# Designs tried in a protein design run: designed miniproteins, single chains, continued (5). Part 101

Each design is a single chain, and the fold is of that chain. pLDDT is the mean over its residues in the fold that is shown.

## One batch from the design tools (miniprotein)

Design m19712
Fold by ESMFold2-Fast:
Order: sequence, then C-alpha cells, then structure tokens
Structure m19712 (fold): chain A 104 residues (1-104)
Amino acid sequence: MTREDLVEWLMEVFKISRPLAEALLDFFEEFIGRETVIALLEMYRRGMDPGLVKTILLSEVRVSLLKKGFSEEKVNEVVELIKDALDNKISAEEFRERLEEILK
C-alpha cells in the first residue's frame, strides 16, 4: 500500500484537502505508526463506519502520546487539533503550526 493510497483515503473519508491529508498522515505515521493507519483503511474497505474510524484514530493518538510521556493537557490539545483537522475546520498550515507549538 502506497503513501498516495493513504492520502487519497483520508481525503475521501474526511473530505479534507490534499495538503491537510498529507500533514495528518505525516503525524499518524510518526506517532501511531503506518501499520495502524493501513489497518484502519483495510477495516474501512471491509465496511467499518467512518465515525468509528475517526474514534479509533483519536484513541490511538491519545494512547501513543501518553506512552511517549506527554502531559494529559498537551494530549487533549493534540486530540482536539486532530479532531478539528478531520472535521475540515483548519488548514494544513494552521495544523502544522499549532502541532509544533503544542509538542514543544
């Protein structure tokens, strides 16, 4: 499965722009791992509800960041940022800038 397959899937499921899908995928590959993203795409293709995919993504992000030693407050800020991105409320540029500030 290629990076392009994952970008196209995020755009289709969440109706977000390509730059935002690319930024989100970069984050997911770094923090929850590419294998988790691939597994979610495969489950979606087998009939998993898009809302459940979103719920699992947000849960995996929360668990990963807590395991990496981030505070609960920072984890909550990152989860809300990702939720806003998946809801198409922010741009790719705003997502990257806010993510960098939270993770300092």
Scores: mean pLDDT 87

Design m19713
Fold by ESMFold2-Fast:
Structure m19713 (fold): chain A 78 residues (1-78)
Amino acid sequence: SRKEELRKLADEAYEKNPELILQAAKVASTLYDEEELYRALGRVVGHLAGKTLTDEQALEVGKYVLEKIKEENPEALK
């Protein structure tokens, strides 16, 4: 499904550029409301994967990546 495709895209981008994505998540968490945070993070992930995501796709990717960061590296979001 498209949701599975977006999550695979997110996993691959995070594996290749973990430090950059962690930095983007920390910045986004400070500057935006929750939905704008997710969209901003999702757009960064999409860009690193060479794709332009819609707002809905960016929201889905951003939520997924932020949850993954909270589980694997919670200290990066302080």
Scores: mean pLDDT 79

Design m19714
Fold by ESMFold2-Fast:
Structure m19714 (fold): chain A 92 residues (1-92)
Amino acid sequence: ASEKDIEEAREKGREIGRETAERLLANPEEARRLLEEAREALEEARAAGAPEERLELMELAVETVEAALEGDIEKAAELGGEAGELHAKAAG
């Protein structure tokens, strides 16, 4: 991907991360359920020998939900941006 594509993916990821964190803060029970599901999925993927890139994206998802539950919207946005960059780089 071009530098512009990576930058655009990062910005979009930040917006998604921020919106997700705000939504989860409004619904703490949903956030806790998603955190449990994300942690379980990560452990299953790790046990199955998933590629490192997939494990990194799954770890970012877990960290994003944790940041949301802590009320750290800024951290959730940065984690979303990082996930966007990784996804764009993997695409080409």
Scores: mean pLDDT 81

Design m19715
Fold by ESMFold2-Fast:
Structure m19715 (fold): chain A 60 residues (1-60)
Amino acid sequence: EEELERTRKIQELLDKFGEAIKNNDVEKAEKYAKEIRELSDNPALIETIENEVKKAKEKN
């Protein structure tokens, strides 16, 4: 599969996701995590973002 365009979109979403996590914006973090899960076929990446969302929720 040609993953160049999908990889770029995932990188952009990861950047936005990281910013949302840093700002403790759980709603935005969940939104970007959902989009990453829909675009990514990498279970390790999906697990990582799910764990970061859980940490953000617990921090509050």
Scores: mean pLDDT 78

Design m19716
Fold by ESMFold2-Fast:
Structure m19716 (fold): chain A 63 residues (1-63)
Amino acid sequence: MEEEVKKLIEEARKLIEELRNAEDSQKPQIVSRLFDVIRKLKELGAEEEAERLYEEVQRIYDS
């Protein structure tokens, strides 16, 4: 479970970097994938990590 959480966090970080460099047309797909990762983190009990990632995504997308 902890190793799965770590992998999901690493996946989310890669998607966040992709989101930072994405064109507007690609952002919805990347955000959707990020929200899938956040949902999985919540299911695994990593709610604090999920919330931090959600805030990071919102900050990037709404900037």
Scores: mean pLDDT 79

Design m19717
Fold by ESMFold2-Fast:
Structure m19717 (fold): chain A 97 residues (1-97)
Amino acid sequence: SEKENIIKVIEEIEKRVLEYIDENPDASAQEWAIEVAKIGTEIADEAYAEGKISDEGRQEILDFISEMASAIAAAKSKEEAKKALKETAEKKIKEIE
């Protein structure tokens, strides 16, 4: 279903963003926020181009990316950024289910 595809895209974004933060521990929260928004958008655009998600599904993922980037930008530590990411992803997945 499209809902399952949207959830899979969110899970892929979460995984890639967690990896990025772990690989770039000395980056600022603002630098993490900018790069994770870019990573998320690239993954969403690829899923859309492959026909896995609709225009509506793409917008829903872009809204998630915006919320995720905002939460990460507000984080005061790497641990807080990772927690904010996981909580934002879990909340969005639950809303879609």
Scores: mean pLDDT 87

Design m19718
Fold by ESMFold2-Fast:
Structure m19718 (fold): chain A 67 residues (1-67)
Amino acid sequence: MDREKAIELLREALEKATDPNVKRQLEIALESLEKGDWVTARAGIREALSLATDPEVKKLLEEALKE
């Protein structure tokens, strides 16, 4: 997965997320990904996925982690 596709998926997840903790982790992941820090971005996505309860948000985050 390229950076642009990952950013798109994370933005969709952030738009659908309602939990402030999930939103915070996604914001951190997006900022890290825009800077090219995939290690921090992946950690943030995994944390958001562990906190997320919305199936659509979980699906988007799982897709972002596939590549």
Scores: mean pLDDT 80

Design m19719
Fold by ESMFold2-Fast:
Parts: C-alpha cells; structure tokens; sequence
Structure m19719 (fold): chain A 95 residues (1-95)
C-alpha cells in the first residue's frame, strides 16, 4: 500500500507556499527505510546550502513524503505532490 504524508515547516504562510510552487524549487530524495520500504521525499524550499556535505535548508516551506513498496512512477509522484499540496493549503487556510 502506498502512503503519502505532508508536513509544513514552522511559521509557513499560504503566501510562502504559493511562492514556493511558482519557483519550482524542489529536491527529490529516494531511500529505503529500516523495514525495506521505499521512501521518497519531496522538499519545497526557497534557500538551500550544503554544509559539510549535508543539505541545510533556509526557508523550508514543506515536505511531501511517499512510502511505497516500489519506487513511484513519475505520474504517481506528481499525483502525491498534488494531494500533499492541497492538504497543506487546506490546513493553512483553516488557521
């Protein structure tokens, strides 16, 4: 079964999420977890630095995480991102 999660950074506003989507600045990282599941992280950001080989996000907006048994197709990834974005926007509008 495929599971999608969306999480926001602290103090993210609706305007900042909309700007992040318009900028197309995102990082996609795929790895296997301890249970052998494939985890795909899509991180939306404004600023990113590499410090000692580690990515440090300045103005991280939100992350969409997809947990699946196999690597998601591009269509599945795009659908999960769309759903995660809708969830984030709905939560920010409710605040």
Amino acid sequence: MKRTYAATASNVTLEEVEKALESEKREIRTFKDENGKIVTLVTFYEEKKIENGIPVYKKLYFTVAIVSDEEPSQEELDEAIRKGVEEVIARLKAQ
Scores: mean pLDDT 71

Design m19721
Fold by ESMFold2-Fast:
Structure m19721 (fold): chain A 83 residues (1-83)
Amino acid sequence: MHRKKAEEYRAKAEEAEAEGKYREAARLYMKAGNHYAEAGEYDEAEELYEKAIRAAEKAGDEILESLARMNLGITRVEKRNSE
């Protein structure tokens, strides 16, 4: 069920972003990316972590931005090792 949870968190993140709730959007994009990564859907996970980085930057949350960048880096390594 990781893919279904990823889709649910993605939808919630997009809603939070539309409402200008950038910190909440970044957290939700991170959760969505984590679920896609657990499902082995690395391209989708990368997209969601990039969205989390942008939302965290808009929120001014440097810790959350750093966490999203770290998860993006890990996902890129895992994708290369799986190919």
Scores: mean pLDDT 86

Design m19722
Fold by ESMFold2-Fast:
Structure m19722 (fold): chain A 72 residues (1-72)
Amino acid sequence: SIEEGLESLEKDFEELKKWAKETGDKKLAIEGLENGIKQLEELKKHIKDKELLERIEKLEEKLKKEIEELKK
């Protein structure tokens, strides 16, 4: 389901962030998160469910904030 797909993506993003922190490879993590946002934007075009759209928008905002923090 879309919900299960979102849960999987959220876990992947958390693992990527942890990996970046442990290895110091911020560039790869930033690129991965930016690609994730691009995929979420594409997914939003095909979703009509307001609750799922809100969840995706919250995830995108979280990822944008994490990218900004990684760039500091």
Scores: mean pLDDT 79

Design m19723
Fold by ESMFold2-Fast:
Structure m19723 (fold): chain A 67 residues (1-67)
Amino acid sequence: SRAAAVAQLNRILDIVVRALGASPEQVAQMRAAIDRLVAEDRTSSILPVLANILGVSVEEIEAIIAR
């Protein structure tokens, strides 16, 4: 379901924000990106989008969420 997809991506966001930190503006931008990616059925693009907003590599995010 869309609600389950949104919840799952927001759990990933919470994990990444706790590990790396983020400004309130970055958090708002990432939440908006999650809603857009779910609406577009593009959830597989989440990691590159978060990496771009946070200014880190996709590999760094993958290492964090693989724990």
Scores: mean pLDDT 83

Design m19724
Fold by ESMFold2-Fast:
Parts: C-alpha cells; structure tokens; sequence
Structure m19724 (fold): chain A 67 residues (1-67)
C-alpha cells in the first residue's frame, strides 16, 4: 500500500464518518488508524501528522456543511 493509497482511504473514511457521526468521531477514528499504521511501520510519524491534519480539515469542513 502506497502513501497515496493510504491518504485516499483516510480522507474518504474521514468524510464518511463526519457525515454519519460528526467531525469529533471522524478525527478520533482517523487518529487511531494512523497510530496503527505507524506501529506497523507502514508510515512515519511525520507522514501520520501530515495525513492527520488533512483528515481533520476534511472532517471539519464536512461537518460544517451539514450544520
């Protein structure tokens, strides 16, 4: 799995969860997913922080659209 595939999956999941459960639940799920990926050695901590920031933006924007 490439970093681009991971990014796409995470952003899609963040948007879906934000629509279903709100931004807080979405960011929590993404954070747990990223920690697992770092523990498995699939991404670096630096990459995880970058991806987390992107996912938070998507989740917040999606939540604001629905409110």
Amino acid sequence: MSIEEIRKELLDEAERLARERGAHAATRAVRERLRELVRQGLISEEEAERLFREAVRVAVETHQELN
Scores: mean pLDDT 81

Design m19725
Fold by ESMFold2-Fast:
Structure m19725 (fold): chain A 65 residues (1-65)
Amino acid sequence: MEDIVKEIEELLKKAKEAIENKDFSAARQYINEAVELKKKVTDPEALKRIDELFKEIADIFNKLS
C-alpha cells in the first residue's frame, strides 16, 4: 500500500515538472500512470492524500493550459 502511494506521489511530481516545462504529453502519461495505480489503493486516508495531490496538479494544469 505505502509503496503504491509513494509511486503515485513520484509520478505526480514528474507530471508537475513536465507541466512546468510545457511538456503536456509527458505530464499526461505520468498522470495516467498515477490514475491506474490509484485504482489499487483501498485505504481511505491514503486516497484523501492522493486526491489532494491530484487537485494540486489539476490546478497547475488549468492555470497553464
Scores: mean pLDDT 79

Design m19726
Fold by ESMFold2-Fast:
Structure m19726 (fold): chain A 82 residues (1-82)
Amino acid sequence: MLERLIEKLKETYKEDKGIAESMALMAVSVALKAGDYETAAKIAEAMLEADPENKAAWEKLAEAYEKMGEYEKAAEYKKLAE
């Protein structure tokens, strides 16, 4: 369940940010490949709550929104990722 995954991710960020980022990026990649763009966006948002400077998280959030047809939001997030 997504909620449990996000809770575990937030807990892991308190222990090891590198492991948490790797777990989150892997989960986002899996969700995107499965066509679960809403889940991919939620995971990327959780990463940004912990680290708003995370360029990779902004890129994944932009990709998820682009796949959902939310092109304006995707463009905004791509700009933040640079």
Scores: mean pLDDT 81

Design m19727
Fold by ESMFold2-Fast:
Structure m19727 (fold): chain A 61 residues (1-61)
Amino acid sequence: MEELEKLREELLKYAKEKGVDPETAESIVRVLERAVREGLITPEQALAAGKKVIDILAKEK
């Protein structure tokens, strides 16, 4: 699925720009890819959700 490759690339790039650990970013991508494959969310929804999670992790509360 080309959309999953784009989702992975975008989220890993965004995580790196926000200073989030690559292993954590990879875990987020894996969860979202599974949700898209299972038909639970769209690739666009997964990208938006992943960016929000990355923003929360980068904010360091």
Scores: mean pLDDT 80

Design m19728
Fold by ESMFold2-Fast:
Structure m19728 (fold): chain A 65 residues (1-65)
Amino acid sequence: MLEERKKKLIEEAKEVLERAKALGDEEGVRFAEKLLKKAEEAETEFELGVVEVGIATLKTVIDRL
């Protein structure tokens, strides 16, 4: 269900944003904010897929810090 997946990705984007803020990662914060906005504005499965990949990428980068 698109709505359920969208809500999950919004929550994940918010979580990653808070982690980036806690680490002082200005670039990570900016990227997480863009992902959150894209998740909130997403109307298709494809758009949600792009957000999902972005969140996974940012989590990988943050986990290395």
Scores: mean pLDDT 81

Design m19729
Fold by ESMFold2-Fast:
Structure m19729 (fold): chain A 68 residues (1-68)
Amino acid sequence: DAKKKAEQIVKLAKQGKTEEAIALAEKLAKELSEEEKKEMIKYLEEKLPELSGEAKEALEKGLEILKK
């Protein structure tokens, strides 16, 4: 579901897999419904304060992609 996909983006970002996290966000932005994207965005925004540095930047870029 949307929450598990959002958890995968956070996991990739935390692992320093910035390019993979961004690629997953781009894929999901095309595949998910508007409702699923809203759930994912909310989850990622809640996780953003828990991250720093490269991981935070990756998640911020993923959020920007999902909001378009």
Scores: mean pLDDT 81

Design m19730
Fold by ESMFold2-Fast:
Structure m19730 (fold): chain A 55 residues (1-55)
Amino acid sequence: SLEEKAREAVENLKKYSLEQAKKIGASDEDIQRMLKEFEENREELIKKAVENLKK
């Protein structure tokens, strides 16, 4: 389904963003904040990804 694809896209985006942050020397506190923001905004990110997949 589009929702399943959107969830995978969000998880891939999360993983990529964390790897990039680590590469540029982000602190553990920055990484934890990013993780919290992804979890808090997960449903909204999925909705936006579904909309993008429909284009």
Scores: mean pLDDT 80

Design m19731
Fold by ESMFold2-Fast:
Structure m19731 (fold): chain A 97 residues (1-97)
Amino acid sequence: MEELRAKGEEYKAKGEEKLAAGDYKGAAEYYEKAGDYYEAAGDNKKAAEAYKKAAEALLKIDPNSPKAYELLAKAAYLAGDYKKAKEYTLKALELAA
């Protein structure tokens, strides 16, 4: 679990670098990887934060990104906000149609 969490921190730092450089696509990719590693480590709070940052970066590229709302739904679910998770899932499905 510590190795997975360390990888999460590494990818989070890379995401922060990309975001600071205005590379929203790169930021989203690294923040999503950070979320995946935190989730695998059982750190749902850090995973939710990372997925939210990935979604925010995607929304700066395309405010109607279905992928961004999928990530927001996953973040809400991991944070225990099941109502918000459902709302974001429905929005992602509408935008993907």
Scores: mean pLDDT 89

Design m19732
Fold by ESMFold2-Fast:
Structure m19732 (fold): chain A 68 residues (1-68)
Amino acid sequence: GAVEAARYLLEAAKAGAKRIVVTLSDGTVLEVEGSNAAGLTGAALRIIGEDPERVVVEADGEVRVFER
């Protein structure tokens, strides 16, 4: 779900991911650098707030899919 996707985003950044791309079920794409704390927080809050049906998180080429 959205909470798990947001958590994975933040964990990937903490683990040193340089670039993270989030795709929401409505087609919205969020691109964040792993060192950008404000961008990471904004992306996580947007994922949780919108509670999308699906979130795709790509961290430095590793793709994970989170369903609602």
Scores: mean pLDDT 86

Design m19733
Fold by ESMFold2-Fast:
Structure m19733 (fold): chain A 86 residues (1-86)
Amino acid sequence: SHGLAEALVALGYGLRDMGLYEAAIKALERAIEIGDRRIQARALAELGEVYRDMGDDEKAIEYYERALALDPENEEARRNLEELRA
């Protein structure tokens, strides 16, 4: 459902802010499974942020690239990818 997918993305943001990375990953993966293309792109970009916070730059790059493949206009994912490749 649209509301549940949006709530799972919001939960992923909150869990990441708390440093609860494994829980954030699970919430965002669920959002990808049930969400539309827009939700999937947002959840993939946030997975990139989670892995970046964990210090896994290689995983972060992978998720930002996947987010941009679904939404090439995602300025946040583009900016973060450029920072990691600089």
Scores: mean pLDDT 87

Design m19734
Fold by ESMFold2-Fast:
Structure m19734 (fold): chain A 82 residues (1-82)
Amino acid sequence: GDLAEAEAAAQEVARLAAEGKGGEASALLIHALQEYGGASPEEALRDAGEVGRLVGEGKYEEAARKAIEAVERHAGARAPAQ
């Protein structure tokens, strides 16, 4: 289902960010946040922008971590019991 695809995309976002591929990472993060976390377009663009900025600054590992944290934060907001 869409959830499994979003989880796979989130894992790939972290890999792309770690490899310095900020544009690809940002595009997949927007998709993952909207499909997986129910993020608004504004929230998804904001989180993707932060990841892209970190990649642009050469902080690839920090960008990858930030992408994972963004997915977890939005997923947690939809399922507060977790």
Scores: mean pLDDT 73

Design m19735
Fold by ESMFold2-Fast:
Structure m19735 (fold): chain A 78 residues (1-78)
Amino acid sequence: HMKEEHRKKGEEHRKKGDEAEKQGDLETAIKHYSLAVEHYLEAGDEEGEREALEKLAEVLEKAGRTELAARIRAALAA
C-alpha cells in the first residue's frame, strides 16, 4: 500500500522535474528530483532512486552546485 503510493509519487515528481529542466527552471527541477529521490527510497524502488539521483546530479551541475552533485555521483558509484 504505502510503497506503491510512494512509487507513484516518485514518478509524478520525476516527471515534474523533467518538465522543469526542459523549461530551464533549475530550482524547480532540483526540488522535484529531490522529492522523487525521497519517494523512491521510501518505496524501495532502487532503480527509480538511482535514476532520480542521476537527474538530480545533472541539474545541480547545471545550477553550479558542483560539490553537492559530485557527492551524489560518488554515492551512485559506490
Scores: mean pLDDT 86

Design m19737
Fold by ESMFold2-Fast:
Structure m19737 (fold): chain A 68 residues (1-68)
Amino acid sequence: SDAARRRTAERIARLSGYSAEEVLRILDNPEAGELMTREGTRALSRDRASPAEAVRRGVEVALARHPV
């Protein structure tokens, strides 16, 4: 639902420091959303990044590949 999507975007925005509207645009694009999740997961497993750092990196990579 749109409400669940917005809640997810707001949580990601809080952790990453990006705006909820930027994160919503990522979530509305399946390729960008998958890239965000994949890169965040890699940061957690490879770099032992904190959850906040991992989320931020995922958002950064997704926005770079899919600019708004």
Scores: mean pLDDT 82

Design m19738
Fold by ESMFold2-Fast:
Structure m19738 (fold): chain A 90 residues (1-90)
Amino acid sequence: MEEIEKEFREELKKLGFTDEQIDVALRALRGDPEATLEFGTILDSLSPEQREKVTRILERYRDYLRKHMTPEEIEKLAEERKAQRAARAA
């Protein structure tokens, strides 16, 4: 967990993200609704090339979390996905 989070931070810093923006991204990945909205705004401000790179980094990190998390943490991520789908439908 710790090592992959460090890699995630380093890759986002290479794309010009601040530590504050990276913290928002990590909170969004952990299911914080406020952080999810804020991170969406950050993504909208990026160039298409930067957005693609960020999306690939997020996908890798999210996949790693699912494989290395406890069942309780996996359930929290499932609830986060359900909430995101509900928000898009509304």
Scores: mean pLDDT 71

Design m19739
Fold by ESMFold2-Fast:
Structure m19739 (fold): chain A 69 residues (1-69)
Amino acid sequence: MDREEIDEEVRVALMEIYLALAKQSDNVEEIKEILRKAEELYRSLPRRTPAAEQVLQDLKDLLEKKEKE
Protein backbone atom coordinates (compact mmCIF):
# COMPACT_ATOMS: atom_id res chain seq x y z
CA MET A 1 0.00 0.00 0.00
CA ASP A 2 1.46 3.35 -1.05
CA ARG A 3 0.83 6.88 0.24
CA GLU A 4 -1.61 7.70 -2.58
CA GLU A 5 -3.95 4.85 -1.58
CA ILE A 6 -3.78 5.83 2.11
CA ASP A 7 -4.46 9.51 1.26
CA GLU A 8 -7.52 8.49 -0.81
CA GLU A 9 -8.96 6.35 2.01
CA VAL A 10 -8.30 9.09 4.60
CA ARG A 11 -9.96 11.77 2.44
CA VAL A 12 -13.05 9.61 1.83
CA ALA A 13 -13.27 8.84 5.58
CA LEU A 14 -13.02 12.57 6.36
CA MET A 15 -15.83 13.28 3.87
CA GLU A 16 -17.98 10.66 5.67
CA ILE A 17 -17.20 12.37 9.01
CA TYR A 18 -18.27 15.72 7.50
CA LEU A 19 -21.58 14.15 6.40
CA ALA A 20 -22.18 12.82 9.94
CA LEU A 21 -21.46 16.28 11.41
CA ALA A 22 -23.79 17.96 8.89
CA LYS A 23 -26.61 15.53 9.77
CA GLN A 24 -26.33 16.55 13.45
CA SER A 25 -26.30 20.30 12.65
CA ASP A 26 -29.39 22.54 12.52
CA ASN A 27 -27.31 25.50 11.24
CA VAL A 28 -27.55 26.03 7.45
CA GLU A 29 -24.30 28.08 7.35
CA GLU A 30 -22.41 25.28 9.16
CA ILE A 31 -23.77 22.71 6.66
CA LYS A 32 -22.72 24.99 3.75
CA GLU A 33 -19.18 25.19 5.20
CA ILE A 34 -19.06 21.38 5.65
CA LEU A 35 -20.22 20.87 2.03
CA ARG A 36 -17.53 23.32 0.82
CA LYS A 37 -14.81 21.38 2.70
CA ALA A 38 -16.12 18.04 1.38
CA GLU A 39 -16.14 19.39 -2.21
CA GLU A 40 -12.52 20.55 -1.77
CA LEU A 41 -11.54 17.05 -0.57
CA TYR A 42 -13.43 15.45 -3.48
CA ARG A 43 -11.62 17.67 -6.03
CA SER A 44 -8.26 16.59 -4.50
CA LEU A 45 -9.04 12.86 -4.87
CA PRO A 46 -6.83 11.05 -7.45
CA ARG A 47 -9.89 9.09 -8.70
CA ARG A 48 -13.67 9.21 -8.39
CA THR A 49 -15.19 6.71 -5.95
CA PRO A 50 -18.89 5.82 -5.53
CA ALA A 51 -18.57 6.40 -1.77
CA ALA A 52 -17.18 9.95 -2.21
CA GLU A 53 -19.83 10.81 -4.85
CA GLN A 54 -22.60 9.51 -2.56
CA VAL A 55 -21.32 11.64 0.36
CA LEU A 56 -21.38 14.80 -1.80
CA GLN A 57 -24.90 14.01 -3.03
CA ASP A 58 -26.13 13.31 0.54
CA LEU A 59 -24.62 16.63 1.73
CA LYS A 60 -26.30 18.54 -1.11
CA ASP A 61 -29.65 16.85 -0.41
CA LEU A 62 -29.33 17.57 3.32
CA LEU A 63 -28.52 21.24 2.67
CA GLU A 64 -31.56 21.62 0.36
CA LYS A 65 -33.80 19.98 3.00
CA LYS A 66 -32.49 22.24 5.80
CA GLU A 67 -32.84 25.40 3.66
CA LYS A 68 -36.53 24.55 3.01
CA GLU A 69 -37.29 24.34 6.75
Scores: mean pLDDT 77

Design m19740
Fold by ESMFold2-Fast:
Structure m19740 (fold): chain A 67 residues (1-67)
Amino acid sequence: SLRELLRARGTPRDREIIRQMDRLEALQKELEVLATQGNEDAAKRLAALQRVLSEQENYLLERYAAG
């Protein structure tokens, strides 16, 4: 994946973004457990977090597609 390539060969900024995404993915796993238990607030927070992750991934994709 692009993320794995950037972990090995990205700029320090790219690696910072990836580390932030890793932290958000850890939180995502915690929120998924709560959401499956019927916690509506956790479900809403999960949706917001997934949006942020998608935006960061798209930023990296656009940056590297542009050269």
Scores: mean pLDDT 80

Design m19741
Fold by ESMFold2-Fast:
Structure m19741 (fold): chain A 72 residues (1-72)
Amino acid sequence: KGKELLDQGKYEEAVKVFEEEIKKDPNNATAYYNLGVAYLDLGKVEEAKKAFEKAIELDPNNEAARSLLEHL
């Protein structure tokens, strides 16, 4: 699963997994948050912002996503 790829530092592979999860379930707030984290590790700030914004829209109590978005 995508989280395992994040933990292993395989950020490009993690992005693909989270994109597939989002394609299957567009309301998966956790997948959007994890996609944002992967994009940040790849230096893709604009993509990370969009992912965190969607994660917060789906789960407004995601303090980690809010904190990361405010710092971008």
Scores: mean pLDDT 84

Design m19742
Fold by ESMFold2-Fast:
Structure m19742 (fold): chain A 120 residues (1-120)
Amino acid sequence: SVEEKIEELVNLLKGKKVLFLYEKSVSEKLGEVDVALRQALGKNLETTGATSLVYSEPLDVESYKHDLVITVEEVDGKLLIKAYVDGQLVAVKEVDDPSNVIPAIIEIVQELKSKNKLPS
């Protein structure tokens, strides 16, 4: 379920200051996924340091001082997920369906952890 995948993501992000950035139109397209993600991140903000923000364009990730910044953009009918560490683009994934957004983010976080690319 979406809720089970979000719980997995929250557990992976414990102790990290993570910012989620996407526009209002992306929030609307994500629907129940956005609602569930906001509820889960709000519940665990002090333990994960994660935040979920709807950001109006342009997305300026270099101005943010978080361990990890994840952006979701709609490009050509697809959802483009980007991960930034210290202002540098470290991962990109494309998904066609909102239900695949959280699994794609989990995969990115797992890859960054395995390569020791997440700050302590």
Scores: mean pLDDT 74

Design m19743
Fold by ESMFold2-Fast:
Structure m19743 (fold): chain A 65 residues (1-65)
Amino acid sequence: SELIDELIEAILAQDSEKIKELVRKLKELGISLEEVIAYIRANPALDEAQKTYVITVVGMAFKEI
């Protein structure tokens, strides 16, 4: 998913406004937190530390927005 790839990039760049925008778009499309987490876990370009960080930020953003 191009949208989830953009979200990962925004999180690693610590771009809080873009994270909020992309999470709103994902929710509008009916994409669940569980689907986003599964996509992140399956991403071969991310190391384990990056996966942990990105999943943590995504979980927080989905609760706040």
Scores: mean pLDDT 87

Design m19744
Fold by ESMFold2-Fast:
Structure m19744 (fold): chain A 70 residues (1-70)
Amino acid sequence: EEKEKLKKKILELIGEILRLIGEKLDLEKKLKKAKEEGKEEEVKEIEKKIKELDEKLKELKEELTETENR
C-alpha cells in the first residue's frame, strides 16, 4: 500500500531533520562559546557551518512537505 510507504518515508525524513537540528544546536553552543572567548576565526567557521545546515534543513522540510502532498 502506497500509504504505508509514504508513512515510512515521512518518519525517515523526520529522523534526518531531528539529527540536523541536533548538529545545529551543538554548533550554536560552540558559536556562543567562541564569541565569549573572542575567537573571530572560529565564529566565522561555525556561522558558515550553521548556514550549510540551515540549507540542508530547508531541503529536507521541502521534501517532507512534498511527500505529505503525494
Scores: mean pLDDT 82

Design m19745
Fold by ESMFold2-Fast:
Structure m19745 (fold): chain A 77 residues (1-77)
Amino acid sequence: GFSEEAKEAYRRLMQPVADLKPLQDKPLPEIIERLIKELKPIIEELEEKYKESKEAQEIVKKAKEELKELEELLKKL
């Protein structure tokens, strides 16, 4: 399976998504803005903390791509 660093990176990135469940009644732009605000510092932290872990860096790279898609979606709303 994945390294422990990759597993920790994935768990940390999934925490903000899990925390959004109580916000299902909020307008979509507000949900997206909150997700971006929470994910951006986590991505930056993990990129620096696990810079030597190739597996963790691949997870961070994918998260950065997904963050960019969320930012582009927000611009259309």
Scores: mean pLDDT 77

Design m19746
Fold by ESMFold2-Fast:
Structure m19746 (fold): chain A 65 residues (1-65)
Amino acid sequence: SAEEEALRREEENLAALKKEKIFQHVDDNLHVGLVSEEEAEKIKKEIEKQKSGTEMFKALSRTLK
């Protein structure tokens, strides 16, 4: 239905926004020197493997302590 497709698009948009915010946090930590460039790349790759924004955030939390 149109409602189901609209909900899916909303979820995709929210996931994209959460991913962008998480990537910004990783980049901020890199700028402050809390993580190396290699570590930041690995963290971003692990986040990319997650399908939902919530799981992406959990992956970040596990990697950054």
Scores: mean pLDDT 70

Design m19747
Fold by ESMFold2-Fast:
Structure m19747 (fold): chain A 108 residues (1-108)
Amino acid sequence: RLEWLEKEHKDDPEALTQLGAYYLEQGDYDKAIEYFEKAIELKPSATAYYLLGRAYYKKGDYEKAVEAFEKAIELDPNNKGAWRFLAEVYEKMGDKEKAEEYRKKAES
């Protein structure tokens, strides 16, 4: 159960990232963000930043989504998902030049 995971795994960044992913899938973006931020506070990871960016993107907070995806690619430049989402976020923000740049990086 979720309450058990929250209590038993408060110091487990992987378990917190899984909880965040669960809430992201359920459409509870605020809870997803809370758990990803807790996971990152314990141990920064490309996966946690990537999922945080996806949560902000789903909320329509494109500036915070960019920041999270940039951190994901800083930690793992081979995260093609983060490059693709950066392209999508910049397209949503009207920055077609950056959208095209990041789309090409995702294809490489």
Scores: mean pLDDT 84

Design m19748
Fold by ESMFold2-Fast:
Structure m19748 (fold): chain A 65 residues (1-65)
Amino acid sequence: VRAVTLAGGERRPIELKLISSNASTPLGDFDLGRDEQGRLWAVSRNEDLVRYLESQGINAALAVD
């Protein structure tokens, strides 16, 4: 899937392969994705959730599809 990172204030494109799993939080749902190097990312359409996860040191990206 196409996503963007929010770290550093600029939206940078990233391509992620979604894992067939869904995780729910009180702030919204996210999926797990892997980048080309096999690193895990949290992927959501909720920008506030993505920013929160980044603040916790988690690799997170905003889905753009």
Scores: mean pLDDT 75

